# Ledger of designs, part 82: designed miniproteins, single chains, continued (5)

Each design is a single chain, and the fold is of that chain. pLDDT is the mean over its residues in the fold that is shown.

## One batch from the design tools (miniprotein)

Design m18850
Fold by ESMFold2-Fast:
Structure m18850 (fold): chain A 108 residues (1-108)
Amino acid sequence: KEEIIKEMKKLLEQLREEFNKLAKAVLSGDLKKAEEYLKKINEIIDKMIDYAKKLGNDKMVKILKDFKKTAEEMVELVKSGKATPEKLTGLILRGIGLLEDLELLLNK
């Protein structure tokens, strides 16, 4: 249990770093970088979901899936040409809130 939580905290730090890079890429309209960062985010999330399932933490699995959808929506807005600063800011704030929820669950 403790080893899994320690690994999850490391993955959460990596996820936060990659999400910050994604946010900058989508705000600048850099689709290529946004897709590269989304790929890394998905790899981290898939590992975190596996660990969350081993912990029996269904709330954490749900938050991770919601975060994945949020990151995917950010990239799709850029790809479709429908990205506005307002829409992207809303999704970025959503992602930040989900990361905060994950941190709280790991520190219980």
Scores: mean pLDDT 89

Design m18851
Fold by ESMFold2-Fast:
Structure m18851 (fold): chain A 60 residues (1-60)
Amino acid sequence: QPTDGQQRQQISSYTSRVTRGQPQSVRNQVYDSVVDILVNNSDNPVLGQQQVLDYLDRFS
């Protein structure tokens, strides 16, 4: 499994890029959703990353 630090860095980079210009409250909600997706797919981080990208694409 990737380290918590590595996953957090990836989450932060992706959400910051997609939610540029959004209010902090919206960014927090998106971040929480992304974390939930990754946690739900902790045994398959590659699949989790794909679901995150799909989610963020729909958001943007």
Scores: mean pLDDT 70

Design m18852
Fold by ESMFold2-Fast:
Order: C-alpha cells, then sequence, then structure tokens
Structure m18852 (fold): chain A 63 residues (1-63)
C-alpha cells in the first residue's frame, strides 16, 4: 500500500487509485474501531507526503 501510494504520487498516474486507497482505509478504520488513525492515513495518502504516509501507516497498523 505505502509503496504504491508513493509511486502514484511520483508518476502522477491513475490519481483515481489514490481516492480508492483513501476510501478503503476509512472503511477498514471504521470496521476496526481505528477511525482517527484511518482518517490521518487517508489524508496523508491524498496529500502525497511520503514521510507522512509511512508514519500514518505505521500508526494505523499499531492502533
Amino acid sequence: MVEEVVELHRTGENPEKLVGYALLVIGQGLEQGKLDEATKLARSILAGDEEAVREAYERFKAA
């Protein structure tokens, strides 16, 4: 996931996939009771900051 998100921002290809990843993460966060961390990860996915995406993903996994 993180590597794919970073590559999509680097190349600018298939921006619709970024929206798809963000929605998937929100759905998983809602089901797992991790909505706050999922929202932070979804926001970082859309923003395209590689370091922020990696940090948010680790927080989401740890929550």
Scores: mean pLDDT 79

Design m18853
Fold by ESMFold2-Fast:
Structure m18853 (fold): chain A 91 residues (1-91)
Amino acid sequence: SLEESFREAAEQAKVDIDGLYEKADEIAKSDKSTQASHLTALMLLVAIQETAGDYEGAAYGYEKLSEIAEKMGDQETAERWRKRAEELRAK
């Protein structure tokens, strides 16, 4: 059914998120174009998880985004994502 297909897509999104987060260190060490591409992908996946009510998954995602931003020298963005993760974990 269509509903089953959407459920499978959500499960795949979780797998994709985990795979991208595992590459956080490599992303931080890559060129700016690769970093921007991966950050955009992570942000979109985190937004999907947050919208779906997976607050723990979204919080983990924001923590990984924060780590990447910190390694890139963007402390302001890292702090914003860190606070968002804490907010979601309080739900």
Scores: mean pLDDT 73

Design m18854
Fold by ESMFold2-Fast:
Formats: structure tokens, sequence, C-alpha cells
Structure m18854 (fold): chain A 102 residues (1-102)
């Protein structure tokens, strides 16, 4: 996979995981605020290694069921990009966002 595509997929994975963590809480914590700042810096700098660390930090806050679902979504998104199936990619993102908002 090209470095730019890897960065894009990691940024999307981080956003999905962040929304999952926040959706299970009534209040945003200071740790969530600091994570958001670090995420913005990693995106601005296209820092793949920092994005991977931020993703790992979020995964530790998820239930096993949430981790499994997030992994399945990440694999589907990666596969759609590799196959250049942008319609499937957009469909997966929309379904993922709708599921998180419920």
Amino acid sequence: MEKEKEFFLLAIEAQILGQLVLSSRKEQTQEDVEWGKEFKEAVDNKDIEKLKKLIEKLRKKLTPEQQKWADEVAEKLRKAIEEKNYEEFEKILKETEEKIKK
C-alpha cells in the first residue's frame, strides 16, 4: 500500500475508534481532550507512527466486542481501497457512522 493511502486509512480508523469511545460516555474526559490534540497534530504532520500509537491507546478503552467490530470495519475499508472500489468504501463509512450514532 502507498504511504499516503496507509496514512488516510489510519486517520479514518482513529476517528472511528474515537467516536466509539466517546459514544459510550456521557462526559468527555481530559484524556479524551489530550488524545484529540495529539490526533490533530499527527494528521497535520502526516505522522503514521503517532497515529498507530493513538489507535493502540483507544483500543485499550474498548470492549472485546467493540475491538472485534472495529477490526472488521478496518479490514473492509482496507480491502475496498486495495480493490479501488470507492463505492464500497463510501458505503462502509456511511454504515459505520450510522451504527456509531445509534
Scores: mean pLDDT 76

Design m18855
Fold by ESMFold2-Fast:
Structure m18855 (fold): chain A 83 residues (1-83)
Amino acid sequence: MKEEAEKQIEEGKKLIEGSTKKLLELFKNASEETKKGVKEYAKDIAEGKNTGKLVPRTEPEKELAKILEEGGKKLKGGLKKLE
C-alpha cells in the first residue's frame, strides 16, 4: 500500500511538471505578464485552487488544464495515503 501511494505521488508530480511545461510552451511568444499568469494558473489548478484568473480558450489549453487537475488529484490522493 505505501509503495502504491509513493508511485501515485510520482505520477502526479510528473503529470503536473510535464503539463506546466507544455502549457508554457503554448504561451512562449506571449508577454512576460501572461507567462507569469500561466505559471500561477497551472500551480493553482494542481493545488486544487481554481481562482479563475486565466481561462483556457483553445482545445490544447483545456486538455493540459485537465491533465494538471488529474495530476493534482493523484498527488493529493497519494499524499493522503501516506498522511
Scores: mean pLDDT 73

Design m18856
Fold by ESMFold2-Fast:
Structure m18856 (fold): chain A 110 residues (1-110)
Amino acid sequence: MATIEEVREIARRLAEAAKALPGVESVGLHIHTDKTPEEAEEIRKAALEAMRDAGVPGVASATVRPGEETTIRIAVTPKDDSKLPEVQAALRAAAEELSTDKIRVEVVPL
């Protein structure tokens, strides 16, 4: 089962990946989890805190929803829309690297 510490570490590494991207306007994490609403909210807070502590660029946000497995979906909006393909390619590479047997990391399509 995914732990809050594992989610925090993935959120931190996703924030670091976003810091390497050109001109980031916002970074959002959409988390799905099989945890109780109370545990899910603690996971959401931990993910948002980890991103902020890592120095995530732009506006940081995190949401949580019920799901059968723990999934973290990242959405990054660049300030320049012409950079969307570059941002999406870099995020897909990071998501593949950061996915584990317990936590699936995905990119929100734009």
Scores: mean pLDDT 81

Design m18857
Fold by ESMFold2-Fast:
Structure m18857 (fold): chain A 84 residues (1-84)
Amino acid sequence: SEEELVKRIAEILGISPGTARRMTPEELREEAVKFARQGDMRRAAELQVLLVQRYMLEKNLPENSPEIIELADELQAELDAAYG
């Protein structure tokens, strides 16, 4: 559910659920990259998955849509590049 995604984003980022709910996909992407740069690939990858799942709910797109597959691939490449 959206509430479960928002709660988990809030827990990972150490912020309120209200703040997490208002974050854009771009802001979540920036936070995931920050974790990767710090060597925390586990939290970076988890935040990436939550970002993709939230985008799917917002756009009413299935997991196997080309747009979702492309987004997930782009995010993974960005995290891998940031991690070193």
Scores: mean pLDDT 85

Design m18858
Fold by ESMFold2-Fast:
Structure m18858 (fold): chain A 78 residues (1-78)
Amino acid sequence: LVDQIQEIVAELVEELENTDLNDTEKIQKLIEEAVEKVVKLLKEMHPEEMTEEIEKKLFKEWKDYLNKRIEEQRKRKL
C-alpha cells in the first residue's frame, strides 16, 4: 500500500517538475488525478470501510494537502 501510494506521488512530482507551476489549471488536474488513484487504491484494499462519505472526505483532504505543498514550493522559489 505505502509503496503504491509513493509511486502515485512520485509520478505526480515528476509531472509537476515538467509543468509550469503558474499553470494552476494543469496542476489542479494532475492533483485530482493523483488523489483519485489514491482513493481508488484505498477503496480496493478496504472496501468494507470505504463509504461514499469517507471517499469524498479523503479526496478533499488529500487534494487540500497536495495544494498546500505546491503553494509552499511556489513561495520558496520566489
Scores: mean pLDDT 72

Design m18859
Fold by ESMFold2-Fast:
Structure m18859 (fold): chain A 70 residues (1-70)
Amino acid sequence: MVDVEGLKKSAEATKEWLDKLVAEGKLSREDAERAKALIDRIVAAAEAGDFAAAQAATGELQALLAKALA
């Protein structure tokens, strides 16, 4: 079972964390915007019950953050 409300809370916390990284100069605004778009796609896919799309977007988010923060 996917806890959609827990996922939404995690999404908001992650977006706040990304904003702090941009403010600290650790992440570009462009990469933060792309990451936020992927987070929105994960939440939307989970709400629709499309777990394959949610998994794919999660993988893209992880790859983006790994590259941007390396």
Scores: mean pLDDT 81

Design m18860
Fold by ESMFold2-Fast:
Structure m18860 (fold): chain A 100 residues (1-100)
Amino acid sequence: SIEEKLEELERLLVALYTLGAEGRLDLARQRAEEMRKLLEEIKKEFPELSPLVEEILRLLDAALAALEAGDLATFERLMVQAGRLLGKLSKLIEEKLKEE
């Protein structure tokens, strides 16, 4: 379900942040790839939310680039921004699911 995809995205975001902060680049990249796949599926189900999904994807790509460059401060800042937008995405989808 879409609710399961949103819960999985929140779980993956926390895992990505933790693994990235610990310097586990390969595992962090794997979690980001899993998030990208779920976000693309959500974009197909809610095409009107594509701009928000694309912004989250952009932040994830930028966060990984910062992490690979050794810029942990930028990585953490971008991850916080991605988390805020993911929360907004979840709220908008929940509101749409309640519309008959």
Scores: mean pLDDT 88

Design m18861
Fold by ESMFold2-Fast:
Structure m18861 (fold): chain A 62 residues (1-62)
Amino acid sequence: GLAALQAAYDAVKRDGALSPAEATEYLEAAGGSAEAVRAALAFSGKRRLSLADLSLAYGLSL
């Protein structure tokens, strides 16, 4: 749900970025598809995810 997405946002804000594993856990808890999140992360090619990367991954997982 929205609370899990807010938690992901707060983690990025506090720590600067999330790992792909952390991002996947938060986005799945927010109701996103794990497969779509992994596809979006693979497309970005990044090891650490910014708020913009999370927003894109969440949008693609819906």
Scores: mean pLDDT 63

Design m18862
Fold by ESMFold2-Fast:
Structure m18862 (fold): chain A 98 residues (1-98)
Amino acid sequence: GGTAIGKLVVKGSGGEATAVAGAVGKGNSTVSSIGAVLTTEGIASVSAIALSPGPDGTAKITAQVVAKDGTVVASKEVTLPLDGSEETITLETPGAVL
């Protein structure tokens, strides 16, 4: 078992913000997490969800920007092995102020 880390860089008007989510698998146990950034136009989030424990375990990393009306404006998904792997996802939120 090990870890997988998703890092989100969200870019908007006037700057950028970062959120991090990690997943852990060890023995018969898994842990998942979510990180989020609030903007003037909605929410940017990254989630790391462990899919299985053990040496061949994986985590699903999902990054998305969701507008105030619930519309998904941008999204990206990556599957990482639970071996210390990291992925950085950059999403744009045009018109939003961070």
Scores: mean pLDDT 75

Design m18863
Fold by ESMFold2-Fast:
Structure m18863 (fold): chain A 123 residues (1-123)
Amino acid sequence: SEVEKEVNKIINELADEISEAAVDPSKIKPTAEKLAELIAASTLDKKELFERIVHDMMVTLATAPESIRENIAKLLGELAVALIEKGVVSKEEAIEIITKEGKKFEVPEDLLKEILDAVESVK
C-alpha cells in the first residue's frame, strides 16, 4: 500500500536516529519530533500513517531485547504526543490505536501502560 511505502521511507530516512534512540534516552524526544514532522508533512492519510507506524513499532516491542524495549516504548509515546500536539490524531484516537495494536502483538502490559500514560499526560 502507499501508506506502507511512506512509513518504510520515513523509518529508513531516520533509521540511524531511531537506532541511537534505542540505546540513548536523550535521543528519544528529538527523534520522535523528527518522525512527527515527516508524518505531518505527508500528503497521505496521516491517521493511517500513524496506525501503520504504531503497528511496526508494536511488532518491534514484541520481539526486541529487554535492554532496548523501554526506550522504543518511550519513543512511541513521545511520537504519539508530538502528533497529538500537531493535530494529526486526537488523544482518544491515539489511545484506541495504541491499545488495539499493543494487545494484538501481546506487548507487555507495563510497556503498554508507559506508552498510554505519556499520551494521557497531554492536556
Scores: mean pLDDT 87

Design m18864
Fold by ESMFold2-Fast:
Structure m18864 (fold): chain A 75 residues (1-75)
Amino acid sequence: SQILEGSSEDTREVDGNIVDIKRKGTYDLESKKTIIEIELVYKKTKREVKIKITITEEDGKITLEVEEEESEIES
């Protein structure tokens, strides 16, 4: 199978909290699945959230599945 990968990083402000966002995308050409992994680091509260989004396209239909994991960062 052939896999395409990409990544991006952003910083945003949400309700006075600075959030660092890391995104990683993987596309599988055989199964037509896109996997997006998002890592959010909330600077003020020292929280980390990891989100995995799976997007499947089959016969013109799009299915979206979301999984979330949260942890605390000790400095």
Scores: mean pLDDT 77

Design m18865
Fold by ESMFold2-Fast:
Structure m18865 (fold): chain A 78 residues (1-78)
Amino acid sequence: SELQQLSQKLRQQIAQFRQVLQQDTDLIDGLRRAGERAREALKEYSSLPPLEASKKTMAALGEAVGEEVERYLAKKKA
């Protein structure tokens, strides 16, 4: 089926991308740290209404990802 073929191609592309990413562990580790910061933010905002908690958690995640990307780029320039 067409859907089965598309799924198989996606799985192959994901596997190829994982191999490429494995060669740059610094960026992967940075993004992992950003995810941990987002989880901490979610715990802090868990008492807020769901929509407000989601917005603040997404903002915290975006900030954390940005900081890790900037750190990664600074390391590459050094």
Scores: mean pLDDT 70

Design m18866
Fold by ESMFold2-Fast:
Formats: structure tokens, C-alpha cells, sequence
Structure m18866 (fold): chain A 145 residues (1-145)
């Protein structure tokens, strides 16, 4: 179903754009570089542990698109020195947004196994981003305490 695929892609593109803009706004260049390196590593590990060639390609391409979006926003936006409280709030907002996107993608793809596999790979990359950002948030909190 081309319409279902387009809806899944649009949800992912909207999430990427939102997450990239927020990360570029709230994180320092050093923190952004670390998030990118951790997402790339996690995506490579996810792909290596996946038996489906189609799923491997989806994971790597999804991570590449996310990384490119973050890099593009980081070039245009000067990140502020965000407080630990602001970073905790942003982490919660990104977690809630990814959970909603994952729920909508699951509903759209429920009757299409190939699309469901693609949506699952996108959500896995999104979770890798949140894990990497969560580690940056935790380290900043520990440094400021």
C-alpha cells in the first residue's frame, strides 16, 4: 500500500526534523558529535545482529538520514548551554514523541509485514538516538552536581 508507506515515511521525517532541531538548539558541538558517533555505532551493531538484508539496509539508511539531519541543523543553529533541567525536559519530550510515532507507525503497518519491519527498524534507530542523548544528559548532570 503506497499510501501506508508514505504515512510511515512522513512520520519518521517529521520526527527526524523535530529531534535534529531540538538537539542542535540544546546541545554543544561536542555533545552533538558524541550523539552522532553513538547512533552510528548502535546502528552498525543493530545491522550486524540482523539476519534480514532488507532490515540491515533500512537500519543503516535510517541512521544515515537521522545523522545527516542533525549535522545540517547543527551547522545552522548555535547550540545554547542548556541547563540539566532543560535537558531532562527535552529528553522526556523526545521520548513521548517517539512513543507516539512508534504507536502510529505500528497501527499504519499492522496488516503489512514488510512495512511493519521497516517501521520497527526506524523505531530502533530512534531508540538509539534517545539512549545516546540520555547518556549525554546524565553526564552533564553529574558534572554540574
Amino acid sequence: NPEALAKVEALWDDFIDYAAEKLATYLSPEQIKRVIEEVKRDAEELAANTTSESAKETILETAKRLIEAIEEKAEKIEGKDASPEELRKLLRELQERLDEVARQMAEISKDDKDLSQRATAMVQVGNSLLAAFGRVVLEKIKKEE
Scores: mean pLDDT 86

Design m18867
Fold by ESMFold2-Fast:
Structure m18867 (fold): chain A 100 residues (1-100)
Amino acid sequence: SQQEIIDIEVEAALAIIRASIIVTHGVKDPEEDRALLEKILGTVERLKRRAEASTDPEVRATYRRNVDDVIAALEKAIEQLAKVDPETAAELRGRLESIR
């Protein structure tokens, strides 16, 4: 449905905006920024599950594109975390690879 497409776009856009704040300003609070990156990882996993469950080709294409965009934004944010907490950044990168 049109509403489902809008909901996907909004959820992905919010995740990208949150990741972009870390990229633009750097890591200001490592604990809070870790929690935010974990939340964005949860968004990737949720969108991927919804893509797999959908039988609508347009909805599936929308999920796939948005998952790719969120992953790209998240990878850049994890690079910023690696500058202050390389061990946690490596853990998050490993988890992201496992849910691709």
Scores: mean pLDDT 83

Design m18868
Fold by ESMFold2-Fast:
Structure m18868 (fold): chain A 77 residues (1-77)
Amino acid sequence: SELLEKLAEGEARAKELAAEIDEKEGLGIGYAELVAEVYGEKEKMEKAIATPEGQESALAIGESAKEALLAKAKKEA
């Protein structure tokens, strides 16, 4: 339940951030959603979006989260 609450909060903020970044960059990676799924990286994303300037750094955080999520999917042991 606690994790679900954090994911819901992260998703709401990540969706707004992703929409703004996608509009500016045209990435369409959906890394903000990936960060929300990876709760560890979600905390970094929330910290980044807390500052307007930190939104650009969110791109790098999203890349890290994306790689971590893909690694989990591939392992699937």
Scores: mean pLDDT 54

Design m18869
Fold by ESMFold2-Fast:
Structure m18869 (fold): chain A 71 residues (1-71)
Amino acid sequence: MSPLERVIEAAKELIREEGKDKVTQAKIAERLGITVSTVSRHMNELMKLYGLKSQQELLDYLAAQVQAEAL
């Protein structure tokens, strides 16, 4: 599993468990056992990959995926 895939899955798990508003880079880092700086770097790569302009847009995108998966 790629580091980017691990960040996606950790963020989605946090969204399912706590809701989007509680998801932070620090919580993702804690769940994965990595640094906040590493999470920030991977989130920047994901934003570029998906053509998103902000971390908030990335979290909104992942939250929409979680909602679709729950249906």
Scores: mean pLDDT 82

Design m18870
Fold by ESMFold2-Fast:
Structure m18870 (fold): chain A 96 residues (1-96)
Amino acid sequence: MEPAPGVDVPEEVIAERGGVVISRPLLPDEKLAEALEDLARGAEENGWPRTAEAARRAAEEVRRHGSKSPESQKALKELARETLRHLDEVRALSDR
């Protein structure tokens, strides 16, 4: 049986709202920062400037202080809040 991609990567729950769970993979700091930078680029391209800014900030804090620092944890929580806000907006549009 071939394991599903990503099954072996542990995840940390950052935020939860209304049955939506925002988690992050427990990657090496360099890989996590790269993923956050890619997320910021994608968010900006999709017209989500607040999410893009939060993701860039999280990437910088992870590169500077490591993913377990209080600065990185604060930045990741802000990113999770912006992501949940956009998911709420998408759900509202789907109900119309």
Scores: mean pLDDT 68

Design m18871
Fold by ESMFold2-Fast:
Structure m18871 (fold): chain A 92 residues (1-92)
Amino acid sequence: SLSEESLLKVLKELDELIEFLKEQIKKLREEKPPKEEIEEWIKKLEEKLKEAKKLVEYFLNTTPESELSEEIKKKLEEAERLYKEFVELSKE
């Protein structure tokens, strides 16, 4: 169905965001980039996460509960957790 295809796209975008967050955390730990670069990454990640949250909220409000919707919720929570980890590491 069109709704299921849309949810699968959201899931893929969340998986890509999670992997990107993991890579940025690894770079913070290994490369210790300049503060200005870290601040730019925080801003970009915050904007990406905000867009992801908006997209998830839209689909969850317009589609019935499903295994995909529950997986999407869990992936968004993981992305939010990783973003918080990145921000905390950036303060070191």
Scores: mean pLDDT 79

Design m18872
Fold by ESMFold2-Fast:
Structure m18872 (fold): chain A 77 residues (1-77)
Amino acid sequence: SLEEEVRKLKEKFDEYAKKTGNEIAASNKFIAYSLLLVGEEFLRWLAERDGSPEWQAEAERTRKEVEEFKKEIEKEL
């Protein structure tokens, strides 16, 4: 769920901020990640509402960006 993803994001933010020692830089990275998560959820809602393959494709594209961003954060931990 989005709520569970946000909870995990908050935990990872704390870990990342402590490791890097720069909360402001960490916040910029995690704000960008949060926007991707919200965008994915919104696009999935559109896909489910309309049954549109185009919205489904956009949701899947956004999910790949979320996964890539997660890998970048994990690489820096």
Scores: mean pLDDT 76

Design m18873
Fold by ESMFold2-Fast:
Structure m18873 (fold): chain A 103 residues (1-103)
Amino acid sequence: SLRSEILTSTEPASSAAIERPDLSRLSPELQARVREAEELIRRGDIHSALLLAVELLEPETRDGLLAAAHIFLLLSEYFKEKGDEKSAGLFRAMAERLLAAVA
């Protein structure tokens, strides 16, 4: 799929190369929490990653919702790789819902 076109289009789009919405808007604290969740998921510690995502949802801030959505996308990818399409679909739906809430 249009790989060179998509990659080249992203680069010369200038604004997309400098400041990407979503994660680039997060504080260093929230980015650190997302990295922690990513590490937990890589280790298969799904329970701790879920607790971290829930903690980010508690204050109902836009940035917290974005961080939690990213963690749910990571969980969706993890379960898809494991062949658990039901869990992958659930976490993808949660992430899409959170992203829609901050759009």
Scores: mean pLDDT 71

Design m18874
Fold by ESMFold2-Fast:
Structure m18874 (fold): chain A 85 residues (1-85)
Amino acid sequence: SAIEAEIAAKIAEVEQKIAEFEAKVANGEPLKTQMQTANDTLTYIGKVILWMHKAKAPDEVIAEMAKRGLEVARRLRELLAQAYA
């Protein structure tokens, strides 16, 4: 269905954003760039979760997206500690 295709597209976009963040970390990009990318990724995941709730996506799909968001938030927290602690 159209809604299932939209859910799949949003999951793919989040996965691409996470992969881009991981690539910037692996490439040793400046901490500021890594923090910005992590923050942008976390913001996208938050928007996707809110959209999924409105679309009544399966609870397990929303839970997996939330786990990805929590992991990105953990990484951002570590970067902030590295930069400013």
Scores: mean pLDDT 90

Design m18875
Fold by ESMFold2-Fast:
Structure m18875 (fold): chain A 94 residues (1-94)
Amino acid sequence: MEAVRAELAARGAPLTERLREAYKNKDWETFAEILAEQIDLHIRAFRAAGLPEEVIRKLEEIREILLKEKASPEALERSDKLLQEIADLIRKHQ
């Protein structure tokens, strides 16, 4: 599980840099699009790692919020709460 997380971080690095640029430019549409793409990569990696379906469902929920609501402050706040729940679930799964 730890090795898969390390690979996920490495593969996500280019997307993270693009996210930082979009955030600095206040390009919320591009920011939401890139973040949704990064979440899709996490879903694929986490399914391969055999993480609980609850984690996958929460990631899918975040992706849907971002695509529909274009990274509004409210959408980002809800997404952050879901990400915190996912982190806790992953820690407990180990």
Scores: mean pLDDT 71

Design m18876
Fold by ESMFold2-Fast:
Formats: C-alpha cells, sequence, structure tokens
Structure m18876 (fold): chain A 89 residues (1-89)
C-alpha cells in the first residue's frame, strides 16, 4: 500500500541517519563496563522502537491504541506487532 511504502521510506531515512550514531555507540560500549554497556544498548533500542511506532502511527499503519500497546510490550513482541501491521496495510 502507499502508506506502507511511505512508512518504509521514512524508516530507511531514519536508519541511514542513525548509522553514524550506531558506530559511535558501539565504540562507547566497547570502552564501558558491562552494566553501562547494557544501559546504552537498551536506551538505543528503546529510541529505535519509539521512532518505529511513531512512524507507523504517523503513516496510518496502526491506531493510537495499537501504538500504546506496542510501547508497553517487550521488544520481541514489538517487532512481531509492527510486521503484522505492515502485512495488514
Amino acid sequence: SAAAEAFLRALEEYARSQQPLLDQLLQQIRQSDAATAQQLHDDFLQQIFDTYIDLALRYGLITPAQAAAMRAAPSSERIAAINAALEAA
């Protein structure tokens, strides 16, 4: 669908913008203790999932109620929910 295509293009642009930041983050993780490295990793994944959900909502692939449920779900369930929304769109 046009909505799914627009979402995927916005997601691709976001991913490209994040690549240099990911490289910097990986360098920080390598220089950090295990607890700090885990926190940096978790914070980065949270930002990615929040952006994914916001873009899916913006382009009409999911409802506000679905977005709220996805934000409350564990990371593994968020990926499955986004994939299901893309298949339905």
Scores: mean pLDDT 77

Design m18877
Fold by ESMFold2-Fast:
Structure m18877 (fold): chain A 98 residues (1-98)
Amino acid sequence: MLPPLSEEERERVEEETILLAKRLGIEVTRETSFEELLEVIRELALKDPNASEEVAERLVEVLRESGDKVAARLMLRLLLMSHLPLEVRQAVLEEVEK
């Protein structure tokens, strides 16, 4: 479950999550719920060991290229806390520390 966010923070985080989904080749719309989007990302990461590394790389790309670094980092934190497997979390932390 997500920690309580302001309406503005939630909307900004949803935009960053949509950008991540697009980079992962997942078809999403603004009608897709934030929670459903996070679950799809989690399920994608679990399908193949290579998918975990790809998800981590795309997360770092979104963080690097985002026009809203605060929202991108908040999205990354939320994903790392509850929606990503341990292997993906470790790979993302390695990429962020580069």
Scores: mean pLDDT 67

Design m18878
Fold by ESMFold2-Fast:
Structure m18878 (fold): chain A 112 residues (1-112)
Amino acid sequence: SLAEKEKERLLKEFDKYAVDGRLTHEGLVKFLVDVFYIPESEAEAVAKKLIELLDLDGDGTISREEFEAFIDYLLHLPPKTERQREVQKRLLEIDKDRNFVITVKELIEFAK
């Protein structure tokens, strides 16, 4: 499907910015600017919020598994692991508060 193909492309982009399979704050900021076309003025705040939502280990980085859960959420694909279900649960809570996740979805779709 188109969603599965987009997921594969986004995961390949993740691998370009990841260090030892993980996105640091600085790597995520660059990813958001270069891949999702988020304005540089907003990328720092967006990166901080994504780390708060996706970083289940509390080490300040996003794993490939956590990032995959985020992409699956954006593309309406099912989570595969319990950790990925927890990520999607956190994202659903933010959707109810409005704006952040919806804005990121819109920016990703606009950039394609």
Scores: mean pLDDT 75

Design m18879
Fold by ESMFold2-Fast:
Order: C-alpha cells, then structure tokens, then sequence
Structure m18879 (fold): chain A 71 residues (1-71)
C-alpha cells in the first residue's frame, strides 16, 4: 500500500478515497511516516483495533476510534 501524506488527516482522507478496507499492519507502517499529533492519535486507534482482534478496518472506523480517544 502506497500513499503520500503530510499529516494524519491527509492520510485518512486519501485512504477513504482509495480503499474500502485497510489492513491494520499496512496502515500502522504508513502512519509511522507521518510525524504529527494526528498521526500519533491514529496509531493509538490502530493499536486499539489490534487489541480487539481486528485485521482490517475502514477509514470511517479509524476516524471514529481516533475521535473517541480525545473526548
């Protein structure tokens, strides 16, 4: 999976445009390339999905989980 993004928000937008489902391990590697607070929050959301035993998620699921971690 190849996506160029400047921050976690841009990465999330591009993922939603190109992929219906995203592999969590591939997503984690992509998120490591973005060094911003949004990227770190999305990494935490991915780790939570992995703890739940998920292997793939949608961009919408990722966004909802990330939002739940800040409130």
Amino acid sequence: MEIEAKNGGELLRKLSEKYEEIDLDELLELLKTVNDPSGKLLIEAVEKFKEEGKKKITADELEKKAVSLVI
Scores: mean pLDDT 77

Design m18880
Fold by ESMFold2-Fast:
Structure m18880 (fold): chain A 95 residues (1-95)
Amino acid sequence: SDVDELIEAARNRDKKKIEEILDELLSKDEKYALEVLKQVAERLRKEGKKDELRFLYETVLNYTIEKKVSKELRDFAIEELIELGVEELREVVLK
């Protein structure tokens, strides 16, 4: 499963493997790539893997900027990173 491979790459902090998976997914269908990322996000959030999520979205964001591809993936990564930052700030302020 593409979802399972991307989760494993994120857990291992394997930037190169994440980029290879994104290359393959985007070569086929950008909409499918976005759906895979959303499923990965949901699973990592349910597991409380916030550091792995941040690493994944930072890698996705940098990938889209460097390759100049997929505004949709770039925007998704930005929104997810903002939400993750807001959640962390809320935990610090409200405890």
Scores: mean pLDDT 80

Design m18881
Fold by ESMFold2-Fast:
Structure m18881 (fold): chain A 93 residues (1-93)
Amino acid sequence: RLDELLERAREQGREDVVAMLESLKTKREEVVQKLQTVLKLPEEKAEELVELYTKALLKAIELYLEDPEDPKKLEEIRKMEEELKKKFEEAVK
């Protein structure tokens, strides 16, 4: 999903969405690595948790890409990003 959305956003010239997806991809990789290294979780469990946490955010970004004229969707995405950051901090700390 994330890679497909990233490719679509690039093709549409949606730099704002590209930046959001690239930031999310980097953050997901960091959290998976920390869950494996610090908390000693198996890779499968680390990936499962990260996917669960990011599922709603990816869907919101997808909907925003399809309907860019809805400013409420952008606000919702920003709030979900902040909530996700806090959840990841709590999960690894």
Scores: mean pLDDT 75

